# Designs tried in a protein design run: designed miniproteins, single chains. Part 58

Each design is a single chain, and the fold is of that chain. pLDDT is the mean over its residues in the fold that is shown.

## One batch from the design tools (miniprotein)

Design m2011
Fold by ESMFold2-Fast:
Structure m2011 (fold): chain A 71 residues (1-71)
Amino acid sequence: MLTPEAAAALAIFEILEREGPVDKEELIERASERSGASKETVETVLKTLIAAGVLGEEDGKITLLRAPVPL
């Protein structure tokens, strides 16, 4: 069974892979609905992935950076 954090991360990746850059607030809402995790959990996961360099934020939009080797 996926943890709420893992489900949120998976939903974020699936949305960004399908649609490209998505507005931060819209991404949080849609990932929450898709994963069943709270918006707060999704926001925490999103901030963690941005800090890890997996996701980028530019002009209020979130982009999947697709780092070839995650660090």
Scores: mean pLDDT 77

Design m2012
Fold by ESMFold2-Fast:
Structure m2012 (fold): chain A 88 residues (1-88)
Amino acid sequence: DYLKKAIESLEKAIKAAREGNVDEALKYVQEAIAYLSKAVDEGYGENVKKALEYAREAARSLIDGDVETAIENLEKALEYAKKALEEK
């Protein structure tokens, strides 16, 4: 299930970002983006698309060195991904 894998990757990204491990956080955000994109292809609706948008914003913030903004966007991505999972 790509959505469950995306949620796991988002949780790992948040943990790494909070620990100050930016490279590891970015790796997990990129994995989450890949899984969320596959979930969109599987027919998941707006909540997965919102999660994907926030995950992409988090990746940009990590690249820019804005870890605080990245964590906020990752938490929103996780919220929307979990909402999508509850719609089943």
Scores: mean pLDDT 87

Design m2013
Fold by ESMFold2-Fast:
Structure m2013 (fold): chain A 60 residues (1-60)
Amino acid sequence: SELLEKLRETVFELADKTAELIHAIIQARADGRPLTPEQVALEEEANKLGKEEQKLIDEL
C-alpha cells in the first residue's frame, strides 16, 4: 500500500529527527549553551513530520 509505505517513511524520518534533536538538547545542556539555529530547525522539522504522520494515520 502506498499509504503504508509513506507512513513507514514518515515514521522513520520522525524517529531520526527526534533522535538528532534529543542529542542536540543533551549536548547543549551539558555545554551550558542554547541550541544553534540549525538545531532549532530540527525541532520545526520534527513538528512538521509529526503532523504528516497524524494525517497519514487518519487516512488509514
Scores: mean pLDDT 83

Design m2014
Fold by ESMFold2-Fast:
Structure m2014 (fold): chain A 57 residues (1-57)
Amino acid sequence: SSRKKEREEVIRYTALKLRIIGLVEQYLLEGLPEEEALRRAAEEEGVSVETVRRFVR
């Protein structure tokens, strides 16, 4: 792999993490229960609820 590919993977991972955090915060601001907000963000981005919990903690 090249340095460019490694940088792209880090950028994509960071973007995914920030997007998930933003989705959870948005759902919470809309009045959704915490568990529902985490679940919807997980389904939207195709990750586990445990992954979402780690990102927002």
Scores: mean pLDDT 80

Design m2015
Fold by ESMFold2-Fast:
Structure m2015 (fold): chain A 58 residues (1-58)
Amino acid sequence: MKFIFDIPDLSKMSYQEALDLIPESVRKSYLPEEIIVRDLKTGWEGTIYDLGEHLLTA
């Protein structure tokens, strides 16, 4: 099961700021690999594990 979380612009956020947008109930109910983050500006999608690398390379 996967949860998709849409963010308007990841390039303006730190990793922690992006994580804080995901409700705590979702983070407790889903495994990290089941939480998909989607950047609406670029169309990028990845797990919360991929998010840290994406933000460092953007």
Scores: mean pLDDT 75

Design m2016
Fold by ESMFold2-Fast:
Structure m2016 (fold): chain A 82 residues (1-82)
Amino acid sequence: DEGVRYALEAAEKALARAREVYERNSDSEELKQLLAEIEALYQQAKADPEKAGGYASQAIKLAQEAEDLAARLEAERALAAA
């Protein structure tokens, strides 16, 4: 099913985004937890193709939360260094 393929691709991209921001902020326990949740959603999307769209949608939402948190942490770090 092409819809399942697109959902899995979207979830994989969300996971990649979360990994990227965690690599820049590896001391953040909150980002580590968000990454773990996104990884679990990606595995669930692969295991249950009929629900893959729902899992992918949640993974995208959490990846956005991870990016927003990373932006705040990076801004706080920049201010502390100034």
Scores: mean pLDDT 86

Design m2017
Fold by ESMFold2-Fast:
Structure m2017 (fold): chain A 83 residues (1-83)
Amino acid sequence: SIEERLRKEIDTLEAAIDDLEARVEAGEISLTIAEALVLALSSEAYLLKRLAEKYNAPEELKKRIEEVIARIERLRARIRKLA
């Protein structure tokens, strides 16, 4: 179902953000590469937001996507401050 696909994509995106946050904080990643990766994650999150709206996904999933977008924006701000 679309809900199952969205849930799996959100799970994958959350894991990718967790990994990127950890690598940025540990200084294990180039800030240039981190910026490129956070931009890609942002594009994916906004695509999931549009799909969730189009298919009227459950509010639980819409909330998770908004939380993911907020995390990405905070991470992007942190990367900019480190650059």
Scores: mean pLDDT 88

Design m2018
Fold by ESMFold2-Fast:
Structure m2018 (fold): chain A 64 residues (1-64)
Amino acid sequence: GRAEAAALFRERGVDGFLSKQQATDVLREAGLGGEREVDAALKAAGLERAGGSALAYAVELGER
């Protein structure tokens, strides 16, 4: 779920950052791999193509 995805974003970030592919893989592993949920998380983090902050992804999924 969202909590698992947020934890994985924090864990797998290199210096707090993830590629777009790494972020997509985390969402799929957590069962959030629907196209809408992936797109929403990437858009909210401002990262539709390049990747970015693991913390930004985690916060968007409702984690602190």
Scores: mean pLDDT 66

Design m2019
Fold by ESMFold2-Fast:
Structure m2019 (fold): chain A 100 residues (1-100)
Amino acid sequence: MPTVTVTVPASVAAGSDLTVTASLDPAVAAGVDYKVTVTLRDKETGELVAKATATLAAGASSITVTLKNITKVGEYEVTVTVTDLKTGASTSASATTTVT
């Protein structure tokens, strides 16, 4: 599995879109497809607030996804999970963002 690095803004305004970038090292190998799942959870309640999924094919090293309509002020955990679609093996990384 690649090393996953998650980049999110330290803070976003309530009602604004949150842009999440995931970087993979190494890039997706030939003959490999990854499913990328991005989840946003309220750290106070544990509630799943937003989720996005995408597929990365061979040669891809990063993906950017936008999570919309985050209106509650508070601290959130962004988790990116990368799953190998052939083996079911997965790795994840997380970062914290604050909605103000």
Scores: mean pLDDT 80

Design m2020
Fold by ESMFold2-Fast:
Structure m2020 (fold): chain A 77 residues (1-77)
Amino acid sequence: MNKAAELKSAFAYFNVELDQAKAEQVADLLGDAYSLELAFKIAEKVAQGASQEDLALFLQSQGLSPGKALKLALLLS
């Protein structure tokens, strides 16, 4: 399953552009925590203008380590 393609589709649904390289890095950082539902939740928060801090806290609530959550939030800002 191409997680990067699913992430790009989820972001496009909320009218946010996500390039292929960022989508692949996001998918890698999510790792075992990845789901299509989580992809849509992340895309929605980015589309709503969530801060890096708010996005990192959300990602930690989904099971990511603080370090991975921060790297992911920085990639999406």
Scores: mean pLDDT 84

Design m2021
Fold by ESMFold2-Fast:
Structure m2021 (fold): chain A 78 residues (1-78)
Amino acid sequence: MRKEELEKIAEEAYEKNKELIKKAVTVLSHTHSGDALYRAVGKVVGHYAGVELSDEDAEIVGKKVIELVLKEDPSAVK
């Protein structure tokens, strides 16, 4: 899937499920870091969007979602 489509999935899922996604990012950041955190967050977002993501696509989605979360709440990730 193209990066533009993945980022759109991230934005739409985040807007619809903001509280749940913010909570998931915080929880996952306790046990995951770097690319592993991006993959884990991306897979959670894919679940809410109803899309099955590859590990590579999940990293793109998760990175975008973490960027959106940090813009609203810089303290959400350690």
Scores: mean pLDDT 80

Design m2022
Fold by ESMFold2-Fast:
Structure m2022 (fold): chain A 69 residues (1-69)
Amino acid sequence: SAVEGLRELAAKLVASGEDLETIEDRLKEERRNILEQLYAQGADTDTLAETLKVMTETIEEILEKIRES
């Protein structure tokens, strides 16, 4: 799942000691890459919009948890 991939990427970046700004940039890059892959596979506008929303909410949740730590 896109959400699981983002969480795994975030965990790897946190474990490697990357700063918050770098983690945010890398997660946003991965979000863009996932959307581009879905578009290339013929995903419709509704699927792209819902996936973008879910990934954006997931990134915000991840960044908030890192900020609170």
Scores: mean pLDDT 87

Design m2023
Fold by ESMFold2-Fast:
Structure m2023 (fold): chain A 102 residues (1-102)
Amino acid sequence: MQDLSKLSKKQILAILSESVSIGELVYKATGNPDDQALKDQLEKNLKEVEASTDLNKQREIAAASLPNIARVWMRAYVAITDGLISESQLGKVQVDAARKMS
């Protein structure tokens, strides 16, 4: 609860934007429809936060997105283990996402 109560709209957008970018990287590498659906759901959540002026609503969307954020990171880890993406590619996506939202 305390961490969510401290998140600004900017921080929530940064987290969701990073997760969408990771999901896109994973989907491009795997071609798996489940990875596309996961990325699309996170992108929908990102757009809902962008459209909202209510910080409590933005935090609720962020909290509801946590299982999908965890899943996209797990899928990225599996893709690295399978040799489909590198840790360097994942790191670049994280840096690029941080720059856009910073």
Scores: mean pLDDT 81

Design m2024
Fold by ESMFold2-Fast:
Structure m2024 (fold): chain A 55 residues (1-55)
Amino acid sequence: MEVKIEVKVPGNEELQKVAQEAAEKAIEENRDAPPEEQIKAADTAGLRAVIEAAE
């Protein structure tokens, strides 16, 4: 798997870790999809994790 994701969340190390973990899980679940689909899923999952943790 050649998909590399880095989530940047200013101010919160915990939020960044949660987002990164969610992104990695999304990549695993979508590993049969094209790389751009995997990146999209990872980005969406990461963003969602940050939003939920911030709220």
Scores: mean pLDDT 71

Design m2025
Fold by ESMFold2-Fast:
Structure m2025 (fold): chain A 64 residues (1-64)
Amino acid sequence: SSQAQQQRQQDLLSQSARLQMESGGYEAMARLLSHDPEKAQQLLELSREKREQSERLRREAQEL
């Protein structure tokens, strides 16, 4: 692959990893809010959205 393709792939994987870290953070925060189910649910939804975005970027990187 060209260096430009390698850089693009690395950028996508870096973004994917960051989103996966954010997803885990929201999930951890939701567990600490077990006595606030509405807020916990909102954080779990954010966690899911970040995970889905991460997976999309990872697949894009694999197609390069």
Scores: mean pLDDT 88

Design m2026
Fold by ESMFold2-Fast:
Structure m2026 (fold): chain A 100 residues (1-100)
Amino acid sequence: MALTQAEALGMLFGGLIRAEKGLEPDEEFVERAREVEAAIAGHEWHPEVARAFELASELVRKHKASAEEALEAAVELLREAGLEELAEALEEGYRAAKES
């Protein structure tokens, strides 16, 4: 099945949690990250969802923020854009990834 925007963002935050712990991304994560990048490049995603993903990735990779801090920033951006259901789905996806 094709990933929903919420499922893709949840998987990316799972990968950010692993990166924060110094773990290498698994092959499945790398493949899914490529699908997300292709969707962003193809303009298939709402602009604010793409912006939330870019913000979260930048905070972890370049500013050494925690995955939790990146999640909070992404969720706030989505909520301010009026995408409340996507913000809630992102928080749920992050929680599921953290508990796995």
Scores: mean pLDDT 67

Design m2027
Fold by ESMFold2-Fast:
Structure m2027 (fold): chain A 66 residues (1-66)
Amino acid sequence: SNREEITKMLLEVAELRKKEKDEEVKKKIAELMNEVSLAITSNSPEEALEITKKKKEEIEKLVEES
């Protein structure tokens, strides 16, 4: 389901945040995760999943660049 995929992706990015040593990057990851939480409450499950995928890509790019 869309909710299960969102939950799995949020767990994956939470693990990336735990492993990150740069406090500024950690803060940016937390901000992007908060945007996902807002998207879940404001959008359909399908739209929330697409937003989550996009935000996960942004988080992965931040971690790769750190």
Scores: mean pLDDT 81

Design m2028
Fold by ESMFold2-Fast:
Structure m2028 (fold): chain A 88 residues (1-88)
Amino acid sequence: SEAARLAERILRWLEALAEQDPAWLEAEAERARKRGISMEDFLLELGRRLGLEEEAEALLQVSRDGNAEARAILEPPLRQREAEIEAR
């Protein structure tokens, strides 16, 4: 389904962001603020730089559209990811 594909893309985006250096992410966000770009444009630009533009677009789409099916599909993997992080 489309909801499943969107959820898989969003999960990849979140996993990729979790593996980035937080200081690097903060520096990229600061550069975006200085250029006066929106949060949505920042996420799309960040996605392009990471090779994850489609994944970033999926997050923005679900956030704007309120896709409950995609959110329901994401909930169990996100809980598992939280448990893995706590176990480290």
Scores: mean pLDDT 77

Design m2029
Fold by ESMFold2-Fast:
Structure m2029 (fold): chain A 75 residues (1-75)
Amino acid sequence: MEKDFEAEVYLALGLIYLSVARLSKDKKEQIEGLEKAIEMFEKALELATDPQLRSEIEGYLEEARKELEKVKKEL
């Protein structure tokens, strides 16, 4: 269960970076924040063993990746 706790910490960090990215008015800062969020979600997924937690992390990871692609196209 220690790994799932660590996964939850990385998930929380990813959500913080995602929020910071969404608050940014600069496209470059938004990209950097989204890339950091994705990195944190990937770390969370590596550690997560609980199926429900894994599913939640995968959802946020896909959301962040989709937002990153959209922002990059708007440059």
Scores: mean pLDDT 85

Design m2030
Fold by ESMFold2-Fast:
Structure m2030 (fold): chain A 96 residues (1-96)
Amino acid sequence: SKELLEKLEELLAQAEKAIEAGKIEEALKLLDEAIDVLVELAKNPEYLEEALKYADRLIELAKRLLKVAPKELISRAIGLLLKVIGEKLDIELKLK
């Protein structure tokens, strides 16, 4: 799971740079991959608190992406944001 944490950090850093550069399609792909890594991390109970922190960071980046998304990509950006919110809720349910 340390490898998953390192991959999440790399994907989040790349996604933030892509958003700043206006590379919205690249940012969408990077964030979608980051969500998959988050889901994998959250399968280990020892990493649930870390996964929750990453879910919050992903929500922040998805919101930033949605604000700059061109019309053609707005629906994909909304879908990404909703997907992260759903994964965060699943993590919170496991933490009690």
Scores: mean pLDDT 88

Design m2031
Fold by ESMFold2-Fast:
Structure m2031 (fold): chain A 80 residues (1-80)
Amino acid sequence: MEKLLEELKKEIESLKPSPGEMRMAETFLAFLSQTPDTEEVKEILKEAIKKLKEGKEPVIKILIEADVKVAFLLIERYLS
């Protein structure tokens, strides 16, 4: 997990986000860092990294979508 979070952070920083966008990104990264180190979470992070590298979508949109996917996965595990 740590390597994927580090790569995600580097890709975000390489896009030189505004101070407000970086604050939001740090909040999302903090949430992701507290999630379980499962293959499903790793796949969500890999997809987010891929989208950031492609540069076709806003950084904040990519991070929100990743957070929603991880949150849904955690809810599913709690309801099971």
Scores: mean pLDDT 77

Design m2032
Fold by ESMFold2-Fast:
Structure m2032 (fold): chain A 96 residues (1-96)
Amino acid sequence: SLTARPPLSREEEIELAILEAAARAKAEAEKNGVGEASVELKYSEKRSVRITVRVTADNEVVLEIVEYEDGEVRVVRITASAEGVLTVEESVFKLE
């Protein structure tokens, strides 16, 4: 039955990884005042996505998505402040 099951889309895998990292970071922050968790989705030697969620001492939540694909690195950082201010940053680098 597992061999007949359709695979999750990349978007669904990323969404689940964000939820997992967020839950782990939140649990750590509830114990220690700060928390960080990462999930890596490796598709091949040339293709991976790393998702990191941080909860800071000032109650900010930082989501960082790092995609590596064929010598290119794309970084998306989303920061949500305790007051609900949302900041989005994107960077793209080529590795030679």
Scores: mean pLDDT 80

Design m2033
Fold by ESMFold2-Fast:
Structure m2033 (fold): chain A 84 residues (1-84)
Amino acid sequence: SAEDKELVERFIKVSEEDFELLEKLAKEGKVSLEEVEQAKKQFEGNADKLINSLPKDSEERKKAEEFKEKMLKRFEELIEELKK
C-alpha cells in the first residue's frame, strides 16, 4: 500500500541519518561502545516491529528485511572498529 511504502521509506531515511550521526559521534569519542550497542538493540527492535506490521508477501516487507540486515552489518562493523 502507499501508506506502507511511505512508512518504510521514512524508516530507512531516519535510520540512515541516525546511524550517520551515531558513527560520527562514536568516532569523535562522544558516544561509548555501550551506547552504540544499545542503539543497535533499539534499531533491531524498531525494525522488527515495522517488519511484523507489513504483509508477509509485500515488496515493502522484503525491503524492510533487507534494510534491517544491511544496517545490522553497519552496526557490527562500527562496534568492531571501536574495539580496536
Scores: mean pLDDT 89

Design m2034
Fold by ESMFold2-Fast:
Formats: C-alpha cells, sequence, structure tokens
Structure m2034 (fold): chain A 75 residues (1-75)
C-alpha cells in the first residue's frame, strides 16, 4: 500500500516536471486546464483511499505549481 502511494506521487512529479518543461506554445490553455483537473481528481481519490498526509501535501504542492503556471499562461 505505501509503495503504491509513493509510486503515484513520483509519477505525478514526473508528469508535472514534463509539463513545466514544455515550450509555452506546446499546449493550449484547455489542455493545461485538463492537466490541472486530472491532478485534482488524483488528489481526491488518494484522500478517499486514505493516503498519508505527507503524500497529500506533496500532491497539493504539485497542483499549485500547475495552477500557478496556468494563470501565467492565461495572461
Amino acid sequence: MEALWQEGLEQARRDVEELLSLPKDALSIEEWEKAVETLRGQIKLMKEAGAPQEVIDEMEELKKKLEDELEKRKE
């Protein structure tokens, strides 16, 4: 169980890092919004399944990074 939470967190980190490394024109605003919604859904499922608070906190930080980038790209 613990290994699954850690694997999920590491995958989310990789996905976020990949998205943040893309050129400004690589994704539409709609695609960025979908990425944020996907991460929100993952966090909700992890909370419902009883994931450790430390994992949830890290996931929330990743979500904030995507939300901050989306806001910058909406300018």
Scores: mean pLDDT 80

Design m2035
Fold by ESMFold2-Fast:
Structure m2035 (fold): chain A 77 residues (1-77)
Amino acid sequence: MTEEELRKRREELEERAKKAQDITNSFKDLYNKYKEELKKRYPELSDEEITSLAGRKAFQDMLKLKEEVEKLKKELE
């Protein structure tokens, strides 16, 4: 393998790591948002129940956003 091939592989791994970090940050923001909203709407729920529901909603929103982005890309083509 050439040194150029090794450099390209390192750059690809760094780009993948950055993309994974961005996804993780987006999930945390959605999770925190839903956790606060659920606490306000359902004060009778335990912290564990709120955490579980917030996680599910954040995950569902990430899936919906991915579908919407794919639709927008098709419309722009």
Scores: mean pLDDT 75

Design m2036
Fold by ESMFold2-Fast:
Structure m2036 (fold): chain A 65 residues (1-65)
Amino acid sequence: SELAREAFELMVEAGVEPEEAERIIVRGLTTDASEAELTAELVRLGLSRETARRAARLIVQAKRA
């Protein structure tokens, strides 16, 4: 998915370890995790709320595609 790849690159550019970014994407694609839950997890990993929300939205959109 292009959206999942965009989310991965955004997270890695923001300082998330590649393995952590992949784990978050897999979680978002394979579970019922909400945009809010993914955003909170990304903020705990050190992303700003705005960047976390953008990445979480891309993951949720990728699951719907």
Scores: mean pLDDT 86

Design m2037
Fold by ESMFold2-Fast:
Structure m2037 (fold): chain A 103 residues (1-103)
Amino acid sequence: MTPEEVLERIIELAKEAINLAEKVKDPNIRSTIIFLASEIVSLAKKLLENLDKITPEAYEHLVRALEHLERAIQALKDGNYLEAINHLSEALEHVRRALELVE
């Protein structure tokens, strides 16, 4: 997968997490999921503007973010909202680390 393809998939899964959050009845859990996923989308879009600066180390962080997002989506579908929040938080941290490396 190219860096562009990884980032596009990250954005796709983060948007899916926002859509799945609409079914969450607890407003605090719902807002937390939407916040984390929206931040991931925002930072991933900034990385798309800097594709030429993505180092191998930044790419490894994006792959880790993608793995956590896939697990977050599965947890959301299973109703495991705390597990989903933990995976979204890990994905966000990896996207932040990738962005720090491309500055």
Scores: mean pLDDT 92

Design m2038
Fold by ESMFold2-Fast:
Structure m2038 (fold): chain A 70 residues (1-70)
Amino acid sequence: MMSVEEQLKKVREIINKIPSMSLEEQEKALEEIKKIHKQLMKDENYIKQAVATVEYAAAEFEVQLAKKKQ
């Protein structure tokens, strides 16, 4: 089984190829992405990674907000 990071990398690779794909290949790529997303949503590690990402973004936002009070 691939790690969460490896699955996300695979999704990014597919997305980057979409502009050069035929319409039929784009539809197949979308179905593969949806399948990977459904699997990731069941993974506890993915949920933890998503939470950590939101917390990091919130911390960065607080830093930017503090700079604006100059």
Scores: mean pLDDT 67

Design m2039
Fold by ESMFold2-Fast:
Structure m2039 (fold): chain A 72 residues (1-72)
Amino acid sequence: SILEEARETIERLRELAKKNKDIRMQTLLLMHAIALESEIFLYERTKTAEMEKALRNSIEAGRELIAEVEAS
């Protein structure tokens, strides 16, 4: 489900933040995790197509950041 994908993405972002020694990258990873947590809250509360799209966009952004960091 989209909620499982979002939660998996949050977990991976937080794990990468713990390992990363660059404060700027730590902050970016954590900001993406917080954005996803906020979008999950809004989606679960509203169940609108607009909130689902926002959640999907945040998942994609988080996954792109994870791929970039893991390729470094």
Scores: mean pLDDT 87

Design m2040
Fold by ESMFold2-Fast:
Structure m2040 (fold): chain A 67 residues (1-67)
Amino acid sequence: QADADIAAFEEALSTMDKELTVKAARLAYRALGASDEEIERLEKQLKEAPDVETAVKLAVEGIRRLR
C-alpha cells in the first residue's frame, strides 16, 4: 500500500537532518520519474522549509503527487 510506504519514508526522514531529508526526497522523486524541473521546484520548497518536520511533510506531499 502506497500510504504505508509513504508513512515509513516519513518516519525514516524524521530521524535525519534537513540536508539528508532534501537528498532522500530528491532521490525518491527521481525514482518516481519526476522531471529535472519538477525535482528542482520541489527541492526549493524543501530548502525553504523552516524545520525538518515541515521539510518531511513537503517531501511526502511531493511523493503523493508523483505516485
Scores: mean pLDDT 73

Design m2041
Fold by ESMFold2-Fast:
Structure m2041 (fold): chain A 71 residues (1-71)
Amino acid sequence: LEEELEKLRDKVRERLRQALAALGITPSDEELDRLVDEVMKEARELAQKYGLSVEEAMDRAVARFAERLMA
């Protein structure tokens, strides 16, 4: 699980950067790293609690992050 999530870290980072850029937000590298860590933590919790695949949990965590940005 952890190794699989770490392989997706770069993809999550890029997706979060693009989502923030679409809203006119340019985060610092430190801020982006913190956001990636939070999204990956949520993905881990979703995978463990709901039996989702690592890929599905990551997609849901990223989608929920984007929803929070637009709220």
Scores: mean pLDDT 77

Design m2042
Fold by ESMFold2-Fast:
Structure m2042 (fold): chain A 81 residues (1-81)
Amino acid sequence: MLTDEEVRELTEEIVEELRERARELPDPKQQSALLAFAERLRRETEEAIKEGLDRDEVARRVREAYEKILAWAEEQRRALE
């Protein structure tokens, strides 16, 4: 089972990658949306930990959300450039 620290580290790594991806997006609105998704992901992860959810399940949800957000961001980038 993952620790709170490991889940938080995973979430921060994903948040940083989403911030980097946002800089690659040509549309400022899409950049703002991606940054908002990153902030929401961080907040929801912290809430889930506080609620006492299984940490392996929290990590799984974080990775699933990340994959969906990343796919959305790549589609937006390809559509414009």
Scores: mean pLDDT 79

Design m2043
Fold by ESMFold2-Fast:
Structure m2043 (fold): chain A 70 residues (1-70)
Amino acid sequence: MVKLMYDGELIGEVEVSTTGGEAKELAGEKLGVDPEDVGVSFNGQGISDEQTLEELGAEDGDVVGVGVRK
């Protein structure tokens, strides 16, 4: 599982096969914001909606950053 972190807090865990769109939807639900306002990144690279976390180089136990634009 990959950890989704927002503002230093663990907001969720997802499989490495999770897409950027799926991760943004999960983070949006957890944070009460529109998924389109959610950014997910790993090693400074933003994920596209169709790209998996594994394709960004994330592995089990890794942390991906979540940001909200508003």
Scores: mean pLDDT 82

Design m2044
Fold by ESMFold2-Fast:
Structure m2044 (fold): chain A 82 residues (1-82)
Amino acid sequence: LKAFLLYKLKRYDEAIALLKDALAKNPQNADAYYLLGKALAQQKKYAEAIAALKKALAIAQTTSAVKAAVLKADLAAVQAKL
C-alpha cells in the first residue's frame, strides 16, 4: 500500500487521505482500516483511531484469528490513551 509508505514517512495526513479513498473503493479492506487507525492515533485523534481499529477488527475476525488478536492489542493500547 502506498499509504503504508506515507505512514512510515510520518506523512499522516496524506496516508489518511489515501486510506479513505481506498476504503471508498473497497470497504472490506481490514488492512486499510488498521493503517487508518494507526495514522489517526499518531495524530492523537484517539476516538477516530478507535473507530477505525474496531472496523478493522470486525473484518479481520471473519478472515484471520491471528490478525484479529494483533488488532485487539493495538485497539486496547489506543483506548488507554483516551
Scores: mean pLDDT 79

Design m2045
Fold by ESMFold2-Fast:
Structure m2045 (fold): chain A 92 residues (1-92)
Amino acid sequence: SREGAEALLRVANELAKAIVTNAPKEKLTTAIGLALRAVGAGAEALLRPARAREAARDVERAARAAAEEGLLSEEEARRFAERARRAGEAAA
């Protein structure tokens, strides 16, 4: 559904903001790269709803990568990943 795709983009935008807000200056390049990856995936779901589940997996990967870089807690990353998965299922 369109509502699911819009929900996935909202999750991606919130994830991107959390990643950048938590970034120390020495990790800004990594944080910006992950944030752009997340937002790009969310936008892909709106532009190509048939790819919504793939886009949700890309948002989930960005959340996990951010946790590995210390930009998010593992619990925060897990919550973003679960929200993205549900939004992707609703979009498909």
Scores: mean pLDDT 86

Design m2046
Fold by ESMFold2-Fast:
Structure m2046 (fold): chain A 120 residues (1-120)
Amino acid sequence: SPLDEIKARMKELVDRAIEVGEELKRLLADHPEVQAAVDRFIEALKKLKEAIDNDADPETLESLLVETVRAFHELQAAVDAYLARETDPERRERIRKLWGELGRILTEIVQLYDEYLALR
């Protein structure tokens, strides 16, 4: 069904966001503030995926999506603070590329959630 396709796509995007988050965490292992922000973001994503799998009510799913977006903004602040201090252009470009991918994934998750609500 269209709802099952949206749910499957949201879960695929959450899994990819976790992978990108873990790569950022690995590349920035020497930055504990980024590590903590990534861990919170990955935890929020895991809760969101579990809620999708368990066919949680729209109110619960919206609450968890809001938590995920909040964790994303906290991670954004930590990454921006890091990039302001980074002088290596290759490392800076790699982090910016991963961050750009993560932002696009989160935008698609939010759009898919809007589609989910419209069909339910």
Scores: mean pLDDT 88

